# Designed miniproteins, single chains, continued (2): the designs that were tried, part 96

Each design is a single chain, and the fold is of that chain. pLDDT is the mean over its residues in the fold that is shown.

## One batch from the design tools (miniprotein)

Design m7544
Fold by ESMFold2-Fast:
Structure m7544 (fold): chain A 71 residues (1-71)
Amino acid sequence: ADEEEKERLKKELEELEEEAKKIEDPWMKEMVLEQLKEARRALEEGNLQEAKLYIIQAKSLIELAKIKEEL
């Protein structure tokens, strides 16, 4: 159901916002936070599919930031 999916996405979004705060590169951190803000906006507009795409993009950026910080 959309209500359950929306609540799941909100929780995932909050967890990703916490992970984003741990990013050492300020530019990468800002990029991730921007994607998460767009995801939250889409979620509040009822665009669950759009919210999922922004969440996937944020996850990819978090992974990229971790790889760059380990180099």
Scores: mean pLDDT 82

Design m7545
Fold by ESMFold2-Fast:
Structure m7545 (fold): chain A 61 residues (1-61)
Amino acid sequence: MEELERTKREAIEAVREAGGDGRRGVEEVQRVLSKGRETLSNEELTEVAQAAAEELREVLE
């Protein structure tokens, strides 16, 4: 699996694991993004952040 798709999945899973706790969701996504910076471009990190933000809004509503 490509690093981008794997990192997107990890970020989405982190948000889901946090449930309705938006603060924890944001903290876990930031950890995933920090790890991703070693292998992903800025464009790819933006895609991961967008996917995680979409998931976070769904969970918090």
Scores: mean pLDDT 77

Design m7546
Fold by ESMFold2-Fast:
Structure m7546 (fold): chain A 65 residues (1-65)
Amino acid sequence: MLEEARRAAEAGDAGAAASYANEAYAAGDREGALEGFELALRTAERQGDERGAEVARGQIEALRK
């Protein structure tokens, strides 16, 4: 699943990376969720999606606390 999210993010699909992160979080996989949101953040920044990047940064910060 994470590899699929990475491929989607590289193809410009930040939503797929965020979906993976949410699934990992729901499963109790904090590290997987963090990696997924980091992928979503990088993809959103590459696309100039300021709102998507802001949401991903908030999720990353929450997971690190």
Scores: mean pLDDT 75

Design m7547
Fold by ESMFold2-Fast:
Structure m7547 (fold): chain A 58 residues (1-58)
Amino acid sequence: SEEQKELGEKAAKLYLEGKDEEASEIARKGALLAGDEEGQEEAVRITVEYIQKLYEEK
């Protein structure tokens, strides 16, 4: 969970820096760490929430 959170947040920040390819790789790694549907949902939620938050500063 903590590793998934870290990867999700890192991916979100990379997306906002315009490093889409690197961000996608990190996000994919986070999804692969999720062994079940609940874990995958959490990883996606963390990434989306961070992206949404940071886009508000655009």
Scores: mean pLDDT 68

Design m7548
Fold by ESMFold2-Fast:
Structure m7548 (fold): chain A 71 residues (1-71)
Amino acid sequence: SPLEEARKYVLEAEEALKKGDYEKAIKYAKLGVEYALKAMEEGDAVRGTGLAIRAIGLSAEAALKLGKPME
């Protein structure tokens, strides 16, 4: 299901982030958002929203670490 796909991609993004693979973390986090939104459309609004928020946060954290924007 899209909800289980979203969970899988969020976990992959978290593991990539822990290993310092920020490009991979961003890639999987984006997939996590995509499938979380699909899960919300199919009726898993609460769980889908939670996964989307987590995935967006992971993508933002990885992007900041990868790009290291200063000032």
Scores: mean pLDDT 81

Design m7549
Fold by ESMFold2-Fast:
Structure m7549 (fold): chain A 56 residues (1-56)
Amino acid sequence: DKEEQIKRNLEEALEFGAELLEKYGVKREDAKDPEKAKERARQVMQEKAAKKEALE
């Protein structure tokens, strides 16, 4: 089942990224949730971009 394989690949990718997100303050359990993971990652990256802009 192609769709099931895609889902599993996505879950593995999310779990892989969870370690990075956890390092940046995103809970690993939240990172496993696609909705939470994408929103948290977005917020963390946006906050970092804002701080980087202020640093300039």
Scores: mean pLDDT 63

Design m7550
Fold by ESMFold2-Fast:
Structure m7550 (fold): chain A 73 residues (1-73)
Amino acid sequence: MEEDIKIAKKALELAKTGNEIDRGVALVSLATLYEAAKREGNEELAQKYRELMDAIAAGDVETAEKILKELEK
């Protein structure tokens, strides 16, 4: 769990660079976390990762930061 949050934080940092390659890497990392949460049956966590991915894909950094803060609790 803490390691997954660390990966999500790193993904948000990459998304903030404005670099398309970094954004792609961020989305792949979050997709991996989403797939893992789905396989574990944690639907709420999977939904949060999906919302984080959608925010990053849209360039909505403010929403992404808000979602990440919720994941830290």
Scores: mean pLDDT 80

Design m7551
Fold by ESMFold2-Fast:
Structure m7551 (fold): chain A 88 residues (1-88)
Amino acid sequence: VDELIAALSDPDPEVRARAAGELGAIGDPRAVEPLIRALSDPDPRVREAAALALGVIGDPRARPALERALSDPDPRVRRAARQALALI
């Protein structure tokens, strides 16, 4: 989990997006705050993966950040945020 949390800060957005997805699949609550931060990532693929991961984990701490993601400029991120909020 610590290695995947560190990978959310990798210079490669593909690595960051995969780390977010893997953290969601593991479901460790230690990933919630790092994934909330990843919702502000410059790459929309990372923001989409973080939103979906937070939905899978289902922790209500993510709700305010996911509500903000409903206004994201990328339509895929907005869709992921709507899906995640339905699971929380």
Scores: mean pLDDT 86

Design m7552
Fold by ESMFold2-Fast:
Structure m7552 (fold): chain A 70 residues (1-70)
Amino acid sequence: MQTRTLELEAPDSPEQRAAHRRLLQGLQDAGYLTPEAAEKVLRLLEEHPGARITVTVDEDGNITEIRIEE
């Protein structure tokens, strides 16, 4: 099974938040993330400003692993 790893740093700026939303939308449109996975990642970014969030997804775009580094 092929997996993909997505690494994001949760910056506390409106511009960087907008960039992350665009990135996640692009990944969703490309079929790399499900809508549910994209929403989950956005919530983690909002809940953990300044943290590094690593998400592993399967071939169908479902989250298999989440790591949060503060």
Scores: mean pLDDT 77

Design m7553
Fold by ESMFold2-Fast:
Structure m7553 (fold): chain A 64 residues (1-64)
Amino acid sequence: LKVGDIVQAVKDYEAKNSNELSLKKGERLLVLEVVGDHYVVVQSLETGEVGIVPVDVLEVIEEA
């Protein structure tokens, strides 16, 4: 995963705090920032919402 990649949620994810984004399986997102080795800041291409999600719930579908 890197900034500019388009990623897809591999499963539903429930946000654990107000900084995180909840995801539906199959939702597509743009990677805006990589935060350490476990998290990314993404923008949903479906809703336009921005938030932090774990990298383990995402797969890269289009590289920058």
Scores: mean pLDDT 83

Design m7554
Fold by ESMFold2-Fast:
Structure m7554 (fold): chain A 112 residues (1-112)
Amino acid sequence: SLLEELRARLAEEIEGLISDPEKREHLLALLDQLLALAEALGVPAERLEFVVEEILRFIRELKANPEMSDEEIAARLAEVEARLLAAGVPPVIARLAVGLMGAIAEARREEA
């Protein structure tokens, strides 16, 4: 299914970035919560793909710029939230997506 494909892509990128098993489990649980709620709310496939692409882009930016400051991360999260809301993503889904991205950034910082 599309949900399984999107989950697998994000799980692979998270597991490639974060080595700690407990942090991985926590991040994957947040991902599963995001996808389950998006499905329950009937979020269209194209909109969910947009959410996932924004999360993937953020992960790639963290990989490319491991020295990003907390202020730069906060600014990127605010920019992503604004783009998700402008695209018609439900506010609860946008908050969960930004929460997941913030948790990924925190986990990465703790392993650096």
Scores: mean pLDDT 88

Design m7555
Fold by ESMFold2-Fast:
Structure m7555 (fold): chain A 66 residues (1-66)
Amino acid sequence: AEEEANRAVIHAAKALQYAEDGDIETAKKHLEEAERELSRARQLGADPALITKAEELINKAKELIK
């Protein structure tokens, strides 16, 4: 549960970093991994604080990828 949530945060943070750098293709790949790990974390009942952190980073990355 927490392992998946932590991976979601890591991939979401990377997606945001690559999106900020203008590497949209790489950002999208990390975003897909982040959303996959987040979905699994939710199913396994991960810590809500980690879920929220991952969601915030994913949303920021998505706004930059538009």
Scores: mean pLDDT 83

Design m7556
Fold by ESMFold2-Fast:
Structure m7556 (fold): chain A 58 residues (1-58)
Amino acid sequence: SPEELELTKEQLRLVGDAVDEVIALRQETGDEKKVKEKAEEEAKRVAEKAAELRAQLA
């Protein structure tokens, strides 16, 4: 449906933003463990926001 395509576009944007945040931290610190923890944190935030967007379609 058109709503599913819009959801997909928004999810891809959220993933892109999350990846940029992880890259920025990697460039700032070089701490492998800290970067991994940030990647996991951003992945959870993306999942939560994606769930919110899907709830709006239900």
Scores: mean pLDDT 79

Design m7557
Fold by ESMFold2-Fast:
Structure m7557 (fold): chain A 68 residues (1-68)
Amino acid sequence: MEEQLDKEVELALLEIHAAILRHYKAKPTERDVETLERAAQIAEELGMTDLAEHYRKLLEEAVKELEK
């Protein structure tokens, strides 16, 4: 289960990044949008539906902020 373990580690790092963005309310970058998209994808693949939904919501907010 090397692939699954790698995805779990990547997701944990992405969770930290997402928490930092939310806490400081920093203006997101295109790289931040890519990070949130990747986090949502990995969470969905791992069956963590609630977490995937959470990241998709953050992704939508980040995209809207970049469009301003």
Scores: mean pLDDT 70

Design m7558
Fold by ESMFold2-Fast:
Structure m7558 (fold): chain A 71 residues (1-71)
Amino acid sequence: MSAEELKAAFEAQVAAWGAAAIARGADPARVAALGKAAVDAFTAGLDAGKPEEGAAAAMPAVEELLRLAGR
């Protein structure tokens, strides 16, 4: 997968978790902030040529999104 494809796939997954969180009554502004934090961290890792480090940096925001989504 290219860096662009990895970023697009991650953004789509984060958006799906965010939509599930909002459907469960989470604050849309909080969900948007968490999604941005996750995508920004992952993108920074990809730009540095370190997708695993980007994924690790995104995990705190992803874990909060999953918690809000009831996972």
Scores: mean pLDDT 83

Design m7559
Fold by ESMFold2-Fast:
Structure m7559 (fold): chain A 61 residues (1-61)
Amino acid sequence: GAMADRAARLRRRHALIEEVRKKSSPEEQEAFIDEKLARGEITPGEAAYIRSVLGLETLTA
């Protein structure tokens, strides 16, 4: 149902943020996000959200 799907989606986003935080540098964090995006494992919107939460203000034009 809708509630279970919503909770699972939120947990996935939080888990991704925590995995990115485990990287020691902003460059490694960006590379990890870019790899996930390239594989289609996350959406462009999710990538932007994760970058925003982590303060990764590198404007990839």
Scores: mean pLDDT 73

Design m7560
Fold by ESMFold2-Fast:
Structure m7560 (fold): chain A 80 residues (1-80)
Amino acid sequence: SLEEIKKELEEAKGKSKEEFLQTLDNIYRRALEELDEEGRLEFARIVSKAVEMLQKGESTEKVAEYLIKELDELEKRRKE
């Protein structure tokens, strides 16, 4: 579920960049199995932005916070 994914991102805030990237890859794979076509496209965009932030030198904590916020917004859109 998106709630479990958000929990894994919270737990990843204290991890190394390499461990965070592994967590992100696992989350991305699992989310693709749970999302419809529209959700998959939006989630791919969110993940692409997160990777860009990491490449620009943003901390794993800031990137995790970005992902959690975007996933919360995605979840709200799915309930409407």
Scores: mean pLDDT 78

Design m7561
Fold by ESMFold2-Fast:
Structure m7561 (fold): chain A 75 residues (1-75)
Amino acid sequence: NAEKILKEAIDRAVQLLDDAGLTVESALVEIIYGIGKVNNDLKGAAELAARFLESLGTPVGREAAKILRDAIEKA
């Protein structure tokens, strides 16, 4: 179930960002995923969110991006 795998990964990435105090970044990840749902492109949305998180240049951003990339491979 690709949709379930991707949603749970997004929820985990958002939680990790929120726990780190990166609430703006977590909101942007949720917005990107919401757009993916509207466009029926959840993998593309997860890929965009992962690239955004990698662009932060932070350990938390890399960890959140890895959660999404691992989910994309499994979905």
Scores: mean pLDDT 86

Design m7562
Fold by ESMFold2-Fast:
Parts: structure tokens; sequence; C-alpha cells
Structure m7562 (fold): chain A 77 residues (1-77)
């Protein structure tokens, strides 16, 4: 693997773990977990992912978390 490919795979794994943890704590559905993972995969840098994860964990509900992550990710485009 190239260094860039490895960095992308690590970011993807971190995103999946963060989404899974939030879904477990807040009682998210499998569909909500998949949506959060898909949104977090749009982060291209560690800073972007960290910002998205921070927004996600600032939410009171899984639905609010998805909305906040979506707003952060759309801003990165």
Amino acid sequence: MSREELDREVRRALGVMAAALLARIKGGTPEQLDEMVKLLEEAETDEELQKAIRAMFSADTVEEAIKKVKEVVEELK
C-alpha cells in the first residue's frame, strides 16, 4: 500500500469506530450507522475527520448527530 492509501484506510476505520460507538451509546439503527459512516468517509484529511467526529459527539441524539456531520461534510466540498 502507498502511504496515502494507508492513511485513507486508517481514517475510514476511525470513522467506522466513531459512528459505531455513537450508535451504541445513543441507540442508533443500522441504517443510521450506515449513513454516519458514509458521511464520515467524505473526510479527506485527519483534520476534516476530527471536526466531523467532534460535531457528531456534540449531538444529543443520533438524528442530530447525522445532521451536524452532514453540515460539516458539505462545508468541506
Scores: mean pLDDT 80

Design m7563
Fold by ESMFold2-Fast:
Structure m7563 (fold): chain A 56 residues (1-56)
Amino acid sequence: MKFEFEAGKATLDFYEEKLGVKVKPSYKANSPEEAKKLAKEILEEGEELLEKILEM
């Protein structure tokens, strides 16, 4: 549970810090499965966005 939950939370923090945007409350990940799915979806997009930010 902790690993899946923290993965989702870390992804949300990553988005806020790297993109400078606030994540919506709807991105709550209370269950390990939900956190894992959320992290995967956001992380895939975040990886591309991170590369674009690093290009700056």
Scores: mean pLDDT 55

Design m7564
Fold by ESMFold2-Fast:
Structure m7564 (fold): chain A 56 residues (1-56)
Amino acid sequence: SEVLEKLREWLLENSKLPKEKIEYYFTMAELLRQGKPFDEALEEAKKVAEEIKKKS
């Protein structure tokens, strides 16, 4: 988790990857790590990615 959090921050600051894609996968990974059901984690991660995409 700590390693994934640092990787996410590094990618957001240093990567040219779309922000919505980075947030999608890291949000999903964090929710799954917390023990949320896969379908709930997927829907929540999609919402985060969609909101970022709308701002782009």
Scores: mean pLDDT 78

Design m7565
Fold by ESMFold2-Fast:
Structure m7565 (fold): chain A 62 residues (1-62)
Amino acid sequence: SLIARIAGHDLGVSAATVERRLRELLATTDPEERARLAEEIGKELGLSPEQVLQAAEALAAE
């Protein structure tokens, strides 16, 4: 996805890794685990948890 490609470029990680992390967030239904995962992904991608959630929603719409 475009989002995963951009984030992967900025951090020097693969687009596949970014997409995998965002899909993990999308598959998470527990609010506590979702919040924790959004924070971890945010640190990995240099984004806020809110931006991570927005990126995951955009990926789901692709």
Scores: mean pLDDT 73

Design m7566
Fold by ESMFold2-Fast:
Structure m7566 (fold): chain A 62 residues (1-62)
Amino acid sequence: MEELEKKLKEIETKLQRLRDLYARADANGLVTDETRAAMRAKIDELEKEINELKEQIEKVKS
């Protein structure tokens, strides 16, 4: 359980970093639509992994 919680925090940190990078890139208007789509897909993937880990933690607690 604690190992899953640590992994969750690490992924949350990576997600926050990617969100910050995406926001800066978008603000500069220098990224292609393909780059935006790729970054959004990675953010969505990390968010899905976070949700899956949270669900696993809840099931272990229950």
Scores: mean pLDDT 77

Design m7567
Fold by ESMFold2-Fast:
Structure m7567 (fold): chain A 67 residues (1-67)
Amino acid sequence: SAREAALRELTAIAGIGPALAEALIEAGFTTLEELRAATVADLTKVPGIGHDTAVAILRGLGAAYAA
């Protein structure tokens, strides 16, 4: 399913566990590209995500996209 695909993509990012991935999907972040376009302020609006967690997600996303 699309949700299972989104969970697999999001949990590939360091610092994103299944619970955070579910919260991101419910907030409309279903792809790594959508997360990459997000700001810390956008991510902190997601329930359960504070400033430090938002920064960690964006750093993990940057590492996953490093080629």
Scores: mean pLDDT 76

Design m7568
Fold by ESMFold2-Fast:
Structure m7568 (fold): chain A 71 residues (1-71)
Amino acid sequence: MEAEIEAAREQVREAMLAAGASEEEAEEAGELTAEAIRIYVENGGDAEAGEAAAAELLERLRAIKEKVLAA
């Protein structure tokens, strides 16, 4: 699982940088993605419970993505 989480973190970070995000925004988006995946795993892969537990992180991640993609 850790290898998958690390891959997702790097993929999001690279995608954000390619889209014009700052290094800080890209790193934050990657870390938020990794943490959201960990929360999903901790909730046994239950999408509803995982989304509820990660709601604040997912909202922050969405805000960063929307800001970058709108530019």
Scores: mean pLDDT 76

Design m7569
Fold by ESMFold2-Fast:
Structure m7569 (fold): chain A 88 residues (1-88)
Amino acid sequence: GDENLRKLREEVREALEKGDVRGAIEYAQRIAKELESYGDHETAKKVMELVRKAEEALNAGDEEKQREFVWEAMLTAAGGSYLLKSLA
């Protein structure tokens, strides 16, 4: 449900605050899977593309881009109608 997305978003934020970019990426992947299960295939696809870019930045050692792409993935997920209602 909506609670799963909210919890995963909190996990991404906590991981980024701790400098755990790999953990943040894994939680972002779980957000994409949850969105797919709700039928929000377009948002899930966008989140997965941002996750892929974050992994490429991680492999390249670009710490700023790693954090940027993971954060964008979280914001993209929050752009879904159900998630936006959860933020209000």
Scores: mean pLDDT 76

Design m7570
Fold by ESMFold2-Fast:
Structure m7570 (fold): chain A 57 residues (1-57)
Amino acid sequence: ETEKKIEEIVAEAKRMLDAGAPLDEVIQYVAEKAKEAGLSNEEIARVAKRVLDLYDA
């Protein structure tokens, strides 16, 4: 079920970016939610990379 939490975080991050939120605020949100969800440092880095890929697309 970790994958479901990751997808929820990524989906909300995308919504924030689409709404014009600054990238730094979005990354901060992702990091906090991933830590709350109990993700490892490797998993947090992977989620952050997915969000950065969305921003750079």
Scores: mean pLDDT 79

Design m7571
Fold by ESMFold2-Fast:
Structure m7571 (fold): chain A 66 residues (1-66)
Amino acid sequence: AAEKREKAKELEKKGEEAFKQGDYENAAKLYSEAARLYEEAGDMESAQKLTEKSAEAIEKAAKKKA
């Protein structure tokens, strides 16, 4: 549904803002949620990109705490 894509875009934008602020843990969660909604909407390409961004945010969060 179009509603799921709009929600995914909103979460993606929030994730990007969190990532820019150095809040990698929240960025990872927001990207992961956006990826799930894109997948449910049938947008597999966007879902894959957000899954990769979530993984990158997780790595940065781990390095920042080390």
Scores: mean pLDDT 81

Design m7572
Fold by ESMFold2-Fast:
Formats: sequence, C-alpha cells, structure tokens
Structure m7572 (fold): chain A 60 residues (1-60)
Amino acid sequence: SEVEDKANALALEIFELKENNASTEEIIAALEKLIEFLEENNLSEEGIEAVKEKIEELKK
C-alpha cells in the first residue's frame, strides 16, 4: 500500500535520526509529522498514542 509505504518511510526516518543521535528538536518534528500522517490516513490509533507519549517524554 502506498499509504503504508509512506508511513514506513516516516518511521524509518525517525529511526535513522535516533541512530545518528540527532537533536531532540529534529526527532520531535519527525514524530509530529508521523502523527499528522497517521491521523490523516486513519492508520494505527495505538501507534498514534505511542508516538504522542514519546513526544511528551522527549519534551521533559
């Protein structure tokens, strides 16, 4: 699925940012972009919640 491929690409980008020790700001921005995409395409509700919790943790 094109939508699933795009979601996977966004998740991979976040994974790569974490592996390369990117700034917290860059990681949060990528996570927020993933949430927007998941919400717009009515994808994993559980995944959206997990990403939101991750953002809140990073903002501390």
Scores: mean pLDDT 79

Design m7573
Fold by ESMFold2-Fast:
Structure m7573 (fold): chain A 86 residues (1-86)
Amino acid sequence: MTVVVRASGLTDAQKEELLTTADGVRSDGAEVEVEVKGSEVVITASGVTPGQAMALLGAAVSVWANGGTLESKVEGDTITLTVKQP
């Protein structure tokens, strides 16, 4: 299973939460690519377990809860979460 988190308009705290979650998933054996550009973060995690996928989903939902928009897309074994802050 592959999880992609695309997040924009992030605060420094929200970036830290997403990066910490990505690093934890990487340390637990998944292949993780992270791209950071200003307030934007893109995380691509491949070979994730259900628990690792839930951790990434939880981080994306936490960012969304601050008043942004969240869009989810499932295509085969890939879950893409797009989070946009105002």
Scores: mean pLDDT 81

Design m7574
Fold by ESMFold2-Fast:
Structure m7574 (fold): chain A 98 residues (1-98)
Amino acid sequence: SLEAALEADRPQIRAAVEELYKEVLESEKTSKELELGLMGLALLAATAGDKEALAKAYTALGKIYKERGDEEEAKYWLQKALELDPDNEEAKKLLEEL
């Protein structure tokens, strides 16, 4: 299945998510390329069953929308991240700042 194939690539998907997550958290970058990249990686992480990677991708999306001034979209993604990983401190901080 597609899920089984993506399970084999889970470490690579995780690493890609963590690289973009770090870039978004350490910068004020809000590019469409970062948004689309994170959305694509979120879909891959979800299909591969990597909830931690998915939560990080959603947290990064939340920060991008927050920096753009889209508080409703930011809140949506940050709440999704916390549903997957309630201990994600960055998602909690970003949500509290909205």
Scores: mean pLDDT 81

Design m7575
Fold by ESMFold2-Fast:
Parts: sequence; structure tokens; C-alpha cells
Structure m7575 (fold): chain A 63 residues (1-63)
Amino acid sequence: MEAMDEAVERLAEELAGRAGLEVGDLLAEEILRRVRERAEREGPEAVAAVEAAEKRREENEKL
């Protein structure tokens, strides 16, 4: 899980940078990191769903 921890940490960092997350939203993003890890174990379809949510957040930030 060391490699996964590094990957999810980078994901959280990128999401925070893109979305300009507030302190409260950081908790939700931390849950998203955990979901990423589980999605990887569940299968590629679950990973795709998480990736779609990530893109949606980026779009929302630009609005």
C-alpha cells in the first residue's frame, strides 16, 4: 500500500490544486482517495467512475 498511498496523496494534491478546495472539502477529498484505492481493487469500471468524478470537479472549479 506504500505505492498506493503515494498515488492517492498525489491525486488529493492535484484535486486540491484544481478545485481550490476549502478545509471542509478536504475531508471529502480524503474519502475520494480511499475510494480510488478500493475502486482499483473492485475493477476498471469503478476506477472509471472515480475518474469521471474527478473531471467533473475540475469543470466545476472553472465555473
Scores: mean pLDDT 57

Design m7576
Fold by ESMFold2-Fast:
Structure m7576 (fold): chain A 63 residues (1-63)
Amino acid sequence: VKERLKKEIDSVLKEARELGNPRAIELAEQAKKALDNGDYEKARELIMQASAEVARARRERLA
């Protein structure tokens, strides 16, 4: 679980940085810190929020 969650966080963080979305970057970085602290529930919540921000940013670029 930890390894899969880490890969998801790293992937979302990379996409957030490529899009230049500060909120998505912040949320993904917070998710990584939560994972490092063993707070899997918090890490999942934060990465879901970061993923939503990435999806919104992608949609705005295509519109």
Scores: mean pLDDT 80

Design m7577
Fold by ESMFold2-Fast:
Structure m7577 (fold): chain A 63 residues (1-63)
Amino acid sequence: MVGEVARAIEDQPARSADDLALKKGDIVVIEEVLSPDWVRARNLKTGESGIVRKSALEVIGYA
């Protein structure tokens, strides 16, 4: 859901300009749900936004 705060549970390299680079343990805010499997999120450590697999995230609260 939009506004959820989540933690990355695995590393994700940015392979395209639209991908969000994540390190395991990074905290993100979900900005948009694109599909059941994909979200757009902002990495709070880097300030970057991009596309992330929902399965790479563990929801921990709300922003």
Scores: mean pLDDT 78

Design m7578
Fold by ESMFold2-Fast:
Structure m7578 (fold): chain A 63 residues (1-63)
Amino acid sequence: MTPEELLEQAKKAFEEGNLVEASRLYIEAMRKARKEGNTELLKEADELLRKVVEASPDPVAAL
């Protein structure tokens, strides 16, 4: 799965209120984007992951 596809799935999970799934998918998208040198997608995924952390009652970024 491409980092773009992972980002799309993460956005859908976030929209559905599944913060745990969204955070995992954003982290995977960031890892692949970093490996490919796609700094734009990496920044977008990082910003979206920060929104997941802000929406969570506890930090889910470590999941």
Scores: mean pLDDT 75

Design m7579
Fold by ESMFold2-Fast:
Structure m7579 (fold): chain A 55 residues (1-55)
Amino acid sequence: SMQELQDRIGEVSREGAERMRKMLEEGVPRAEAHKEVSEWINKKVDEILEKYAKE
């Protein structure tokens, strides 16, 4: 359902934010942390969307 899709995307976004925070705490430059997290989020969202499009 659309709500399940939104919930799963929301979870990915929250985990992405947590990953960003951890990278910054570990001293990773903000620009690099942002790039890595954005690429990770995009891949996860694409996987979710593909599964929902086929269901």
Scores: mean pLDDT 81

Design m7580
Fold by ESMFold2-Fast:
Structure m7580 (fold): chain A 61 residues (1-61)
Amino acid sequence: DEEKKQEEKLNKLKGEFVAAIEAGDVEKAEELLKKIRENKAASEKDIEDAEKLLDLAKEKA
């Protein structure tokens, strides 16, 4: 299933994004969010959830 392969790539990007957020690396998280937005399997919800996490990380900084 080709869709599952794209979902696997998206899940990897999301994992790296969460790790960057947890490390306080906002710049890396912004680059990873950009890649998530470019991923064709990314839903509007996936992008919105990632944006919310980045905003929360920026507020804590």
Scores: mean pLDDT 79

Design m7581
Fold by ESMFold2-Fast:
Structure m7581 (fold): chain A 58 residues (1-58)
Amino acid sequence: TVEEAILAAARALDNGYSVEEAAQKAVEKGLDPETARSLAIMLAKAGATAANVEASLA
């Protein structure tokens, strides 16, 4: 799901992975590469943590 992709990208960024690696995690959850990259950039720019993303999706 889109929610799983967002959480996977946020978790990758929390663990110190690059934006490209976070985007790849979102692609593995079914997002297209362009959307996944835009999402990873947005999360990194916002400083979003996996916990903050989980709270927003609840």
Scores: mean pLDDT 78

Design m7582
Fold by ESMFold2-Fast:
Structure m7582 (fold): chain A 68 residues (1-68)
Amino acid sequence: GMAREEEARRLAREAVEAYKAGDKEKAAEYVKRIMELGFSGREVAELLMEEGLSPEEANELGVRAALL
């Protein structure tokens, strides 16, 4: 639903801010929370890219989160 999508977009913003600040562990924790809301790896990557990550950065962060 819309509330789940809004929460995912909020978490994606926080993940990107943490990533840009150099806190890749915290960024991965936010991304894992998006995955736990039921979003696919592709949907997660799209959300991260909308918030300013490159495709390569989004993929790296998604892989890191999946290993948590």
Scores: mean pLDDT 87

Design m7583
Fold by ESMFold2-Fast:
Structure m7583 (fold): chain A 58 residues (1-58)
Amino acid sequence: SREELLERSERLEQLSRNAEKKAEEFEKRGDTKGAKQARTLSEQYREESERLRSQALS
């Protein structure tokens, strides 16, 4: 349903924001590999969230 897709999209947005926050923490302590991995995960969650939102609005 539209509502289910929007709920899943919102959850993925939250996961994306959490991953971005983790990337910042890794950067602050000099963990460049950890930061890169966390940013990649953040981007993947954001893209999936956008995909689901687009489907909900179709």
Scores: mean pLDDT 88

